# Ledger of designs, part 74: designed miniproteins, single chains, continued (2)

Each design is a single chain, and the fold is of that chain. pLDDT is the mean over its residues in the fold that is shown.

## One batch from the design tools (miniprotein)

Design m6722
Fold by ESMFold2-Fast:
Structure m6722 (fold): chain A 61 residues (1-61)
Amino acid sequence: HMEEQIERALKELEEAFRNDLKALGYSDEEIDKMSLEEMLKKVFDHALDVAIKREEERRKR
């Protein structure tokens, strides 16, 4: 039963990452070639880039 809950949570997490990557301009074909680890890395790298740019813009205000 715990195993089923973990499987479901991982699938939901993958769907969330797929949606984020699509918003970033990745195609379904590119995303399908990625492992969950690669998806996480790309989403994290983009989040860091956005955070850095927002902080720089905030400093200009």
Scores: mean pLDDT 76

Design m6723
Fold by ESMFold2-Fast:
Structure m6723 (fold): chain A 60 residues (1-60)
Amino acid sequence: SALDLITETIEKLLEEGVDPIEIVEKAKEVGVKKALEEGDYELAERIEKRAKLRLEELKE
C-alpha cells in the first residue's frame, strides 16, 4: 500500500542518515504516486497535506 511504501522509505532514509526534510519530501513523492496509481485520490491528498504540515514544522 502507499502507507507501507512511505514507512519503508522513511526507515531506509533514516538508516542512511538523510536530512529529515529530504526524507519527508521523498516519502511524500513515493506515497502520493502509489496512491494515485491505485486510484485513491483522497489518500493522495491526505499524504500531501500531512507532509506539508511536517515540512512547516521542520523549517521553523
Scores: mean pLDDT 83

Design m6724
Fold by ESMFold2-Fast:
Structure m6724 (fold): chain A 97 residues (1-97)
Amino acid sequence: MSREEILKEAEATLHLLAGRSYLEDGDYEKAVEHFEKALELAPDSPLAATAYINLGKAYYKLGDYEKAIEYFRKAIELSDGDQRKEAEKLLKEVEKK
């Protein structure tokens, strides 16, 4: 990994943590901004699947079920094991709406 790649992944991780905090506080628009920034900084990182799961959760809370479904599907494509199971469970919950 280059120093640039390491720094971008570190910054992406901080945005994921900030977005998660905003999501918990009910500031869904701020959560989306931070998760989108994480993906911009590290689109090919293992962090991308986590960012897509959290984007899906934020859009679900905003009532944008179509975008929530899109992002959960992207998370499933990029994830394995327990993270994939979480994304699949969340997708099924949205599809009932």
Scores: mean pLDDT 83

Design m6725
Fold by ESMFold2-Fast:
Structure m6725 (fold): chain A 57 residues (1-57)
Amino acid sequence: SEEERKKKEILEVDIEESVRVLDAAVKYVMEPSEENRKALEEAVERRRERLAEAKAK
């Protein structure tokens, strides 16, 4: 169904962007620099934006 297709697309985006957030979080934990903190904040914001876009379709 259309709803199932949309749920799958949202889940795929969530997985992809969550992996990016995890990667950035690991880098920040290993080296807690301002640059790594900003990269983590950007990854979190990107995930929020991409999920909002997927839900809006």
Scores: mean pLDDT 86

Design m6726
Fold by ESMFold2-Fast:
Structure m6726 (fold): chain A 90 residues (1-90)
Amino acid sequence: SALEEARRALEALRAGRYDEFVEHLTKVLEQLFGPDFAAEMGAELRAAIAAGDWDRLASLLEGAVYLARARGAPEEVIELLEEMARLVRA
């Protein structure tokens, strides 16, 4: 489920396991927005991480939160995405 993948993404992010973070977050995005959006966003997430561009990574996550709210995604999934954005901004 999107909730299970979002929990795994947050755990991976907290552990600094960025490859696993992107893998699980991409699965969340695929379930919410479809495979094309998930593939494009996944590539941008990986590029931001590789560059150490944490401001870009946070902005991408904040954009995903905005879109998830607009599409009526489950509140628990939105809260996990918001926590990911907060951790990256810290």
Scores: mean pLDDT 90

Design m6727
Fold by ESMFold2-Fast:
Structure m6727 (fold): chain A 84 residues (1-84)
Amino acid sequence: SRELIEEAKEALEKGNYQEAFLLARKAFREALERGDLELAREALEIIKKIDPEVAKNLEKVLELVEEGLSVEEAERLGVREALA
């Protein structure tokens, strides 16, 4: 949710990177499940500041959802393509 994004930003500002990462990851998944692609991108930007490799993999999942795949299909294909 947007609340999770704000909590993740606060955790990041306080130097609590692990908490910020977990909150941002949860926000990303919930946003994709709701079709809120803008919120998913906001969560991804927080993740990118903490772990750019994980962010790259999740960015591929987001791209596939934007192309019209379901979250489940995007997760399956995004993982496969990220390993290529």
Scores: mean pLDDT 79

Design m6728
Fold by ESMFold2-Fast:
Structure m6728 (fold): chain A 98 residues (1-98)
Amino acid sequence: NAEEALREAADTITPEDIRSLAQKLINETDPSKAAALSTALSLYTAMAIEGGRVDVAEVGAQLYREAAEIFKKRGRLDDAADLERMAQHFEAEVERLK
């Protein structure tokens, strides 16, 4: 069952893993690599939500918001808007878990 596999994976994810991934995203200047890092952050945050890991999911949502502001300052408005939408989505999912 995919849901059971996601919960097992979520148990191994730490807030520090999410922060490390977000730091790589923030420092990445190549759009393709930044997109891949954003996708990885999304997958880890989604796995944390499915596994009931509110602590990890909250960190993921907050880091999307921070990345959006940094991309906005870099003039990458479309990328910033995508990251902001991801932050809003995961913030809503975190509230659902509470």
Scores: mean pLDDT 75

Design m6729
Fold by ESMFold2-Fast:
Formats: structure tokens, sequence, C-alpha cells
Structure m6729 (fold): chain A 71 residues (1-71)
């Protein structure tokens, strides 16, 4: 199951990169948020606290969205 979550994470990350290459900032942000949700599930499955990993993931997503808006 962790392997499937890892694959989904990279799939969403690749889609985000492709969207950025095409200039679709909104699609890139959508895929980054989907990748973050998969990462949260993977860390929770690995024994991390869900509240803590979700807070960290949201912080990272907000930083990534800011960088995308500056492109």
Amino acid sequence: MLEELRKKYYEYAAKAAEALKKGDKEKAKEYIRKAAEVAVKAFVAAGYDEKEVRAKAEETVEEDEKLIDEL
C-alpha cells in the first residue's frame, strides 16, 4: 500500500510539472494539493500523527503555491 501511495504521489507531481510547463498555474496547484494529500496518507501509514503531518503538508503547499504565483 505504501508503494501505491508513492506511485500516486509521483504521478500527481509529474502532472503538476506538466501543467506548469503549459502555463496552467491553477491545474499545477490542484495537482500539488493532490500530491500533498497522498503524502499525508503515506506518513500516517508510516506511523506519524495525522494532525502534525497535515499541518506540515499545508505549510509546504502554501509555499509551493506562492512560488507558482511568482512565475
Scores: mean pLDDT 82

Design m6730
Fold by ESMFold2-Fast:
Structure m6730 (fold): chain A 66 residues (1-66)
Amino acid sequence: MEEEKIIEFLKSIPGVDEETARKILEMGGKSLEDLKKLTYSDLMKIPGVDFGTAKEILNAIKNKFK
């Protein structure tokens, strides 16, 4: 799966810019299935990601798979 498509998907999430999307991809792996394994604590390690943004990211990833 192409990294650019995952980055574009992540950038569609409110509060996620390109830098944040790339950091999420580096942290969680390069597939949507690996991204589902991320926790709030993992996402909140990224500068600018609070608990609300982390929740939106995890919800968007789960909905993308459904």
Scores: mean pLDDT 76

Design m6731
Fold by ESMFold2-Fast:
Structure m6731 (fold): chain A 92 residues (1-92)
Amino acid sequence: SKAEELRKKAEEHIDRAREALKQGNFDEAVKHAREAAKYAIELFELGDTEGAREVLDRLIELANEAEKQGKLDVATELYLLAMQVALAIRAG
């Protein structure tokens, strides 16, 4: 289904973002997190609220990991992406 394709794309981007954070490649981490956020919003628009929430939770996990690494600017950017997804879900 379209929802399953979007879930897979979101998961692939979350995994790439997490790997980029581990490598210290912060621009790539944010780029992939932003793509995952877009797919989360598309999942919600298709009615897959649980899929969207799973991606939101993973974005928050990425932000927490960046914060633990002391990368406060990166963590802030990731939290803002998570907030955009959360607001989209609540507004619909």
Scores: mean pLDDT 89

Design m6732
Fold by ESMFold2-Fast:
Structure m6732 (fold): chain A 67 residues (1-67)
Amino acid sequence: GKEEALELLKKLGLSEEEARRMVEGAEQLNQQLTPEDAFQYLRRELIEKGASEEEAEEAARAVLEGL
């Protein structure tokens, strides 16, 4: 769920506010983009914030599945 996604994002070094904003942004992206495009967008943002590729993939999946 959303709580699991927030916990995972926080483990990657995001603040609680940053994690909440990313989940809210993902809800909007999931309405406008294909699931694959939304996943790629979130993965890229997480990598930019310092996550590894594997961590970013897991977190992006959890966020989208938690919607």
Scores: mean pLDDT 79

Design m6734
Fold by ESMFold2-Fast:
Structure m6734 (fold): chain A 55 residues (1-55)
Amino acid sequence: MAALTAAITAAIKANITSGLSAAEVAALAAKYSISSAQVTATIIAIRDALALQAI
């Protein structure tokens, strides 16, 4: 889980200004063999954590 979280955090940081497209979410899901829903939930959780750290 930590490796997946680190990779998704890096992807969010790279795309934070534009957001992640459905195609990018699908690509991450395929790469890590997880569902798109799980990728989306993880992205939301990491974004919320990063927003708190920015304060």
Scores: mean pLDDT 66

Design m6735
Fold by ESMFold2-Fast:
Structure m6735 (fold): chain A 66 residues (1-66)
Amino acid sequence: MDKELEEKARQVARDLEQGMGEPLDKAFTGAPVVDVADPEKKARSEKILELIKKLAEEEKKKKEEE
């Protein structure tokens, strides 16, 4: 379950990086929130954001090292 969310978060992070051209941290301004009315969806959204944030940091470090 979380693995699928992580994979989707990875895809989103990669797409944002390719399309944005700026730090992914800034691309998250206005965070994508979806149907946070339900606690389940809220938890999923939080996990997705957390994964995207972590993946963005890792991608940023990789670019910085390159």
Scores: mean pLDDT 59

Design m6736
Fold by ESMFold2-Fast:
Structure m6736 (fold): chain A 91 residues (1-91)
Amino acid sequence: DEEAKKLGKELKEAGKRAKELGEKIVKETKNEEAKKLGEKIKELGEEVEKIGEELEEGKLSIEEALEKAKKLDEEIVELGEKARELIEKEK
């Protein structure tokens, strides 16, 4: 399924971007709580990449992949907002 392979590639790219965001948060702050949130974002990004890989391998349906990716994306956004607030409070 070419559509599943295309979506899988897009999800892998999204996961890589989330990992980069988490790494940037860890490097930007001296706040230990914000660093832990950045590390968690990196972990969730890795899970998004794994969903993309499983979709490309035909181990997941498009519907299952989108459902799982949406939940992880919501967590990544929430953790990113919390980390941003902690970093801003350091100023």
Scores: mean pLDDT 85

Design m6737
Fold by ESMFold2-Fast:
Parts: C-alpha cells; structure tokens; sequence
Structure m6737 (fold): chain A 69 residues (1-69)
C-alpha cells in the first residue's frame, strides 16, 4: 500500500472506533461529535470503498440519535 492509503486506513479506523465508543456510551453529545468526525474524515478520503464504510457508520449514529429522542 502507498503511504497515502495507509494514512486513509488509519483515519478510517480511528473514526470507526470513536463512533463505536459513542454508540456504546449512549451519550447523545458523543454520538453527535462522532458523526461530525465521520463527515470530516469522509471529505479527506479519496477511496470510495472507505467512504461507504463511513456512510454506513454515519447511518448507525443517526439511528442511535433517533432512539435517544
């Protein structure tokens, strides 16, 4: 893998980990922050497969926020 691809994988992994922690916490503020982070990371990524993983995670975060209302 190129250094750029490795960096993208690291950013993806961190964003996914943050999202999972937020979901497990049940804290609406943490879930909202994780969703914002996912959107920021998605703007920096060039790989469409990694963007799809972020989109799926963003949908999960949105569903959890809806459950907490």
Amino acid sequence: MSEEEIEEEIQLSLALMEAEIAIRSGDAELIEEARERILEVKETLKNPELKEELDETAERLEEELERLR
Scores: mean pLDDT 79

Design m6738
Fold by ESMFold2-Fast:
Structure m6738 (fold): chain A 65 residues (1-65)
Amino acid sequence: SREALQRAALAAENGVPLSKTLVDELVRAGLISREEAEELLKNPTKEKRQAVLDRLRAAGIRPAP
């Protein structure tokens, strides 16, 4: 859902690791691949988190509480 994507953006902006649920929502929305999702869960880095945030912003999704 859009609300889940907004929560993912908020988590990424605040440097919080993305949960499996949020990562699955990103895959469902077509914003990341399954392979990228597995990388985010196994080896989350600041760079990978920033890339997700940039992609969400490009899709018009803003961080929201």
Scores: mean pLDDT 77

Design m6739
Fold by ESMFold2-Fast:
Structure m6739 (fold): chain A 74 residues (1-74)
Amino acid sequence: GHAEAEALGREAARLAAEAARLLQQGDYKGAHEKAEEAIRLAEEGIRLDPRNSLAAASLHGAREVLEEARRKLE
């Protein structure tokens, strides 16, 4: 329900922020892993409530971190 979508959005936001911090510290593998986790939770949040803006914002941020981490690992 909506409350579950909100909880998923908040957790995705926390993981996306952690992934961004790891990226800034040069931990590209850690950033990649946390960004993938954030994306999974954000996508579940959007599936439960497509209008959840926090889940949508977290998905966008986590995808940006994932792309940068992938570039650094190549």
Scores: mean pLDDT 87

Design m6740
Fold by ESMFold2-Fast:
Structure m6740 (fold): chain A 76 residues (1-76)
Amino acid sequence: KKEKLIEEVLELARKLGEKLMEYNPELTEEQLEEALERLRKQLEKAEVEELEKLKKELEEALENFDKALEEYKKEL
């Protein structure tokens, strides 16, 4: 179901945004909510196959982002 995929993608995007906000105080929760609202409208226009690919890419980005943040903090 397309709606379920959209919700799963939005949940992954929210997790990414929350992690980014933890290390970037310039990003506000309001900006994250606005970005997620815009993303939702874009996802409603996307095909199911595109949503499945985006979900996989976001899952991979979350794993890579955690590793990149740990390495970045070590370099500081």
Scores: mean pLDDT 75

Design m6741
Fold by ESMFold2-Fast:
Structure m6741 (fold): chain A 65 residues (1-65)
Amino acid sequence: MEKEREIEELERRIEEAEREKRRALEELRASKEASPEEVARLIGRVLRAIGEIEEARLKLEQLKK
């Protein structure tokens, strides 16, 4: 059924976004000598990944209702 496919797709998106968030956080931690602009870019990547995770989790919750 379509709901099961949507759940699997959302779970996959959450996993991908969590990996991206983890990578961006690791790069941020490793970038002690990075410029303020580079730090801002990495923070932007983290925030974007968090947004994607939250959006996917919200949709997943709605599908379970």
Scores: mean pLDDT 80

Design m6742
Fold by ESMFold2-Fast:
Parts: structure tokens; sequence; C-alpha cells
Structure m6742 (fold): chain A 73 residues (1-73)
């Protein structure tokens, strides 16, 4: 479905942002691994049709990334 395709594209964009933050030294390897883990949980929840769990996991991933970047700046 278009929604599933959009969710995968959004996950890929978030993963690219994590890699860019790592390249720029704005996030630790440990924090980057945690963000990737949460993004995987969000993707699996979405595939299972649990959109609420997917939204929650995705939100946690983005908040962690944001907080780590803010700490580095």
Amino acid sequence: SALAEHIEATREQALREVEEARERGLISEEAAEEVRRLLEEAAEAAKAGDLEAAREAFGRALELLRREVERAL
C-alpha cells in the first residue's frame, strides 16, 4: 500500500539522518545504535499493522536523535 511505502521511505530518511549525524560527530556510536534499534522496532510494528506502536517507537527514535544532536551543539 502507499502507506507502507511511505513508512519505509520515512525510515530510510531517518537512517540517513543518523548516518549524517555520526559523520559530523553529533551522535555517539552507542546512541546511533539505539536510534537504529528503535527505527527497526517501528518498521516491524508497522508491518504487523500496529500503527500506534510504530508511531511511538518512531517518535522515541527521533527524540533521542534530537537530544543527542542538541547536546553536541
Scores: mean pLDDT 80

Design m6743
Fold by ESMFold2-Fast:
Structure m6743 (fold): chain A 61 residues (1-61)
Amino acid sequence: SDAERRLRFAELMAKYLAEENKNASPEEQEKVIESFREYLRSLGVPEEEIERLVEKLKELL
C-alpha cells in the first residue's frame, strides 16, 4: 500500500539523515529533526508514527 511504502521510505530517510548529520552541531541536528517531523506531517503520516520515526532518528544521531 502507499502508506506502507511511505513508512518504509521514511525509515530509510531517518537512517540516511542520522548518518549524514551525526557530526553536525546540536543546533543543526535539531533543525534536521524539525524538518523531518514537518516533512512526515506533509505526507499525512499519523502523529504516532511521526514520533516513533523521530525517536529513531534521535537514537541514531
Scores: mean pLDDT 84

Design m6744
Fold by ESMFold2-Fast:
Structure m6744 (fold): chain A 76 residues (1-76)
Amino acid sequence: SPELREAERALTRGDLEKVEELVKKHPDNAEAYLLLGVYYYQRNDYEKAIEAFEKALELDPSNELAKRLLDYIKSQ
C-alpha cells in the first residue's frame, strides 16, 4: 500500500513520527506495528520493539518476521 511504502521510507530515514502516524491511522494494521518494532529495534529500544512486535503478532499471528525478531530479542 502507499502508506506502507511511506512508512518504510520513514524507517530508512529514522523518522519515528511518520511511522507512529501510520500506526495511529491504521491501528488494526499488523504491518504498521511491524515497522514500528523494526524502528525501535534499530535504535536499540528493545522494550518498545518487543511491545510493537507483540502487537503485530496479536493482529497477524502468521507474521514470521515478527516471530523471529521477538524470539531473537527475548533470547538475549
Scores: mean pLDDT 77

Design m6745
Fold by ESMFold2-Fast:
Structure m6745 (fold): chain A 69 residues (1-69)
Amino acid sequence: MEETLRYEMEGGVYEIAGAVYKLIGDYELAAKYYEKAIEYYEKALEIDPDNEEAKNGLEGAKKALEEVK
């Protein structure tokens, strides 16, 4: 659970960073941080496929990435 929690938290941090850059109009940096969020949420789900927070985060980050590309 320690590794799952770490990856879930890192996904969340990168998702927040992506959202901040999107709000200020830096879509290139927003995309980079959303891509990192996706990677970390996917790592969390590799360890715990039933992690609802990671699933919701992954869905949100993927949708946000599509909006900034």
Scores: mean pLDDT 83

Design m6746
Fold by ESMFold2-Fast:
Structure m6746 (fold): chain A 67 residues (1-67)
Amino acid sequence: GPAAARAEAERIAEEAEREATRHVIQGDYDSAIAVLERALAEVEKLDPELAARLRRGLAHVRQLKQQ
């Protein structure tokens, strides 16, 4: 049901955000982007609000790579 889909989306988003943060700390922006893009593909099918949060994170990492 919707609650189960949201719980799974939250789990995927939180795991991806933690992994992406580790890559960013190491200066590996390409790996951070890949992790967030993979998570977004799964989360967009489950919860549009959490997908929006991941898109904002992805935009932020892309901006850091350009600086």
Scores: mean pLDDT 89

Design m6747
Fold by ESMFold2-Fast:
Structure m6747 (fold): chain A 69 residues (1-69)
Amino acid sequence: VAEALAGRTLSPVEGKVLHLLLANQGKVLTEEEIAKKLGLSRSTVQAALDRLEALGAVKRVEGGYELAE
């Protein structure tokens, strides 16, 4: 399902967050971990994750976020 977003318009931040989660399939990542790995603020990462969740690319789980597959 994440691959289906390849043709969708994403911001650079949304694209980076999605790419990181694709590289870590099957793992739950916290917003803090994503922010540290990408050099972004937690609020910026949270906004990107909220939009990616609305698009069905990621899902919120206990302890963080993962790919919606």
Scores: mean pLDDT 75

Design m6749
Fold by ESMFold2-Fast:
Structure m6749 (fold): chain A 58 residues (1-58)
Amino acid sequence: LKERFYKKMAEAARFTAENAERLAQAHVERGDPEKAARYTRAAEQSRKLAEKYEEKIK
């Protein structure tokens, strides 16, 4: 079913968001707030994508 596809896409997007958040934290610790901000935005975009796919399956 298409639900299985959307669920996998949502999980992949959430995994991407988690990785981006970890990279953002690492860059904050290194004193690179600009790169941290970029990864934070990437995480936010991936979370929105995951939510969009989750809405399609309920």
Scores: mean pLDDT 80

Design m6750
Fold by ESMFold2-Fast:
Structure m6750 (fold): chain A 67 residues (1-67)
Amino acid sequence: IEELLEELEEVVRELRALGADKEALELEVREGIALIQYAVYKDEELLKKKLEEVVEEGRAKIAELKA
């Protein structure tokens, strides 16, 4: 999980560097929602899956913006 959070931070930083501030904020909001769900349900596997989805979507957006 810590590794996924670090990857997400890198993705957010790269999106902001590309001027995609809104997209970066949207990923941060989704991270926050996943963490709140984990605090309520204590489902670490669900948290990991949600963080992986957010990281993958962020990476796809970076690739799109660089094209």
Scores: mean pLDDT 80

Design m6751
Fold by ESMFold2-Fast:
Structure m6751 (fold): chain A 96 residues (1-96)
Amino acid sequence: SPVGQAVLNAKKNPTKENLIEALNAIIDLLRELAENDPDPERRRRQLELLEQLEEALKNEDYDSMLEYADQLEELGMPQHLIDLLKKLIEQLKKVK
């Protein structure tokens, strides 16, 4: 899968480019899940947080990205994807 390939590339070669590609792939997957959330209020909050997460990534604001990831977890996003997201953010913080 595109997400699996991007994550694997980032794990094998954790360059800034590969980490950003993996983060964007995970964010896109989370957006697909949010768009299919049956609760319209939860869906709206998740989509807003994902927009904030993308803006924080663009601004290299990794601490805000970690806060948004925690809020997405509280809103019921899959823990395994949030854990992966946080790991990639921490890795990216080291190579900036």
Scores: mean pLDDT 88

Design m6752
Fold by ESMFold2-Fast:
Structure m6752 (fold): chain A 96 residues (1-96)
Amino acid sequence: SWKEEFRKEVEELVDRLAKELGLTPEQIENLRKAAERLVESFDEWVKRIVEENGLSEEEARKIVREFALGTLEAIADMFRGIDKAIELDKKGIKVE
């Protein structure tokens, strides 16, 4: 099913981001929770895009997939940014 394929893809992305960005176990757990919520919301987001934009279900699924994957990447990047900001703050450097 599309939802199972999507779930596998998001799980693979989380594992890749965890390795490439050196995420902590806590950050990995939070990213996995975000991924699970995106998988659970998949059908509702597809339905919304179809109803609001008059797109086919296939086109809507592609849009939801791209958005979800981009969201997970943004969350992972945010964890790295927060860690860097904390390190700078500990050194007495203010980040705007």
Scores: mean pLDDT 78

Design m6753
Fold by ESMFold2-Fast:
Structure m6753 (fold): chain A 53 residues (1-53)
Amino acid sequence: SEELEKVIDLLRQGKTVEEIAKELGLSPEQVEKLIKEAMEKYGAKDIAELVLK
């Protein structure tokens, strides 16, 4: 939950998946999974829509 919120916040700041992975100590694949979970949780169909919510 906390990692999910951090990923969304960093995406809102315009950071890439690679930059988020580096900052949070995760793999890019783990960040992509968290983004998918966030999209499902918030009803967003893509990253652009997720960032606007």
Scores: mean pLDDT 82

Design m6754
Fold by ESMFold2-Fast:
Structure m6754 (fold): chain A 65 residues (1-65)
Amino acid sequence: SKEEKIEFVKKLAEELIARTDNPDVKETIKRVANTLIKLIEEGKDLPEEQVRAALERVAAHFEAS
């Protein structure tokens, strides 16, 4: 459901934010998560796997940089 997908985004974002002490990374994860939540609320068909990949790619990119 839409509610389950939104909860998934929030939980995953919280976990990724907890892994980093960098405030810029935390802020970027929050922005991406908020964008994904907005798209889901607007009725975009966003698979859980794509949500996970998008958020984890953001976190990984900053860890490598």
Scores: mean pLDDT 77

Design m6755
Fold by ESMFold2-Fast:
Structure m6755 (fold): chain A 100 residues (1-100)
Amino acid sequence: MEKEVEEVVDLTRIALLHEKKKNPSSSGPLTEEDLKEIEKHLKKLGFTEEQIKAVLEVLKENPDLSLEQALKIVDEVKKAMEAGLSAESYAILLISKELE
């Protein structure tokens, strides 16, 4: 249980850092309404309550993040999870794409 939540946190942090590097300017910070919208989106994507809480906590640590960026980060995390990527493999994949 703990390790599964930890992996989702790591994936979210990696996706967030990549998104901020590509798009440093944002319309943030995230409002309470934005956080509720992100929670609904996470539920639609099939995240567990523990995973949703962990992802929202990571996003809350970044007050300069826009709703559009947060939703994109969540979609990328879901894609990485569906592909069976570890946090390490996902980080390597993103770095490789940036070096191209």
Scores: mean pLDDT 76

Design m6756
Fold by ESMFold2-Fast:
Structure m6756 (fold): chain A 112 residues (1-112)
Amino acid sequence: SEKLEKIKELIERLRDLINTFFAEIMKYMTPEEREELLAAFAEFNRIYDEALKSKDPKEQIELARRLVELALETARRFIEKMTPEQRKYLEELVSRFQAEADRILAELEKVA
């Protein structure tokens, strides 16, 4: 259905946003922290795959919200261990990520 295709496109946009967000954060991470992040990406990919395989728009939106929440929680855990200057910059990045993610989630709700 056209509705299901639009939802999948928005979920793919969210995945790309999350990947871009963490690519920037990774510049400030130690090799050990990057390995921890790669383990977290396994869970992101699991939720993403479930969202794409779902035929229920409500379930897809709930999984998309879970991806955003998990991304924010994961980012904050790494950022809190960084220098004050790095934290200042990355908190601004988190705010921009959250605003863009919220726009995608709002578009998902309009389509559902």
Scores: mean pLDDT 87

Design m6757
Fold by ESMFold2-Fast:
Structure m6757 (fold): chain A 78 residues (1-78)
Amino acid sequence: AEEQAERIAESVRTLVEAGHDPETVARATKVALLHFGVPKELADEIAKKVLEILRQTSDPEEIAEAVRKVTREALEKA
């Protein structure tokens, strides 16, 4: 869970730094979660929360930390 959350956060940070739009980053996050074996409903929930984070801040480090926390909490609760 923690290693997967860190990997998702790193991927999101990289895509944001590369200039991808919030919708593209959220979609890529969902695809990555599904590839890691996360159930579709949980992957959808995490991707939606990531999209909301991206709409609230543009700082890559702040985004990465928020995404890591949200992803970890969701995976631990499942």
Scores: mean pLDDT 81

Design m6758
Fold by ESMFold2-Fast:
Structure m6758 (fold): chain A 94 residues (1-94)
Amino acid sequence: ADPTVEVYISQGNKRTLVAKVKPGETKTAEVELEEGFYAIEVRVNGEIKDIRLFYLKKGKYKVTATYDAANGTVTVTLESEEQKITLTVKVDLS
């Protein structure tokens, strides 16, 4: 079965699903964030594959998740007027 990748933005006990992608898919969502530290969490079939902490400025963020099936990677970009953050995560084949 195709792996499912889920991308969450979390702060403390709050976890927001911002994208869910299968191989070859690109999904975009918009989120409005207050200034502070956020964890960007990438899960594959429900298991955490990467979790990274970022300091984000206040703003509206366009979150784009792209699953590159050929390379087995997911690239997550968070972009606002004031900053752009990109992370790339290797998706392990089961």
Scores: mean pLDDT 83

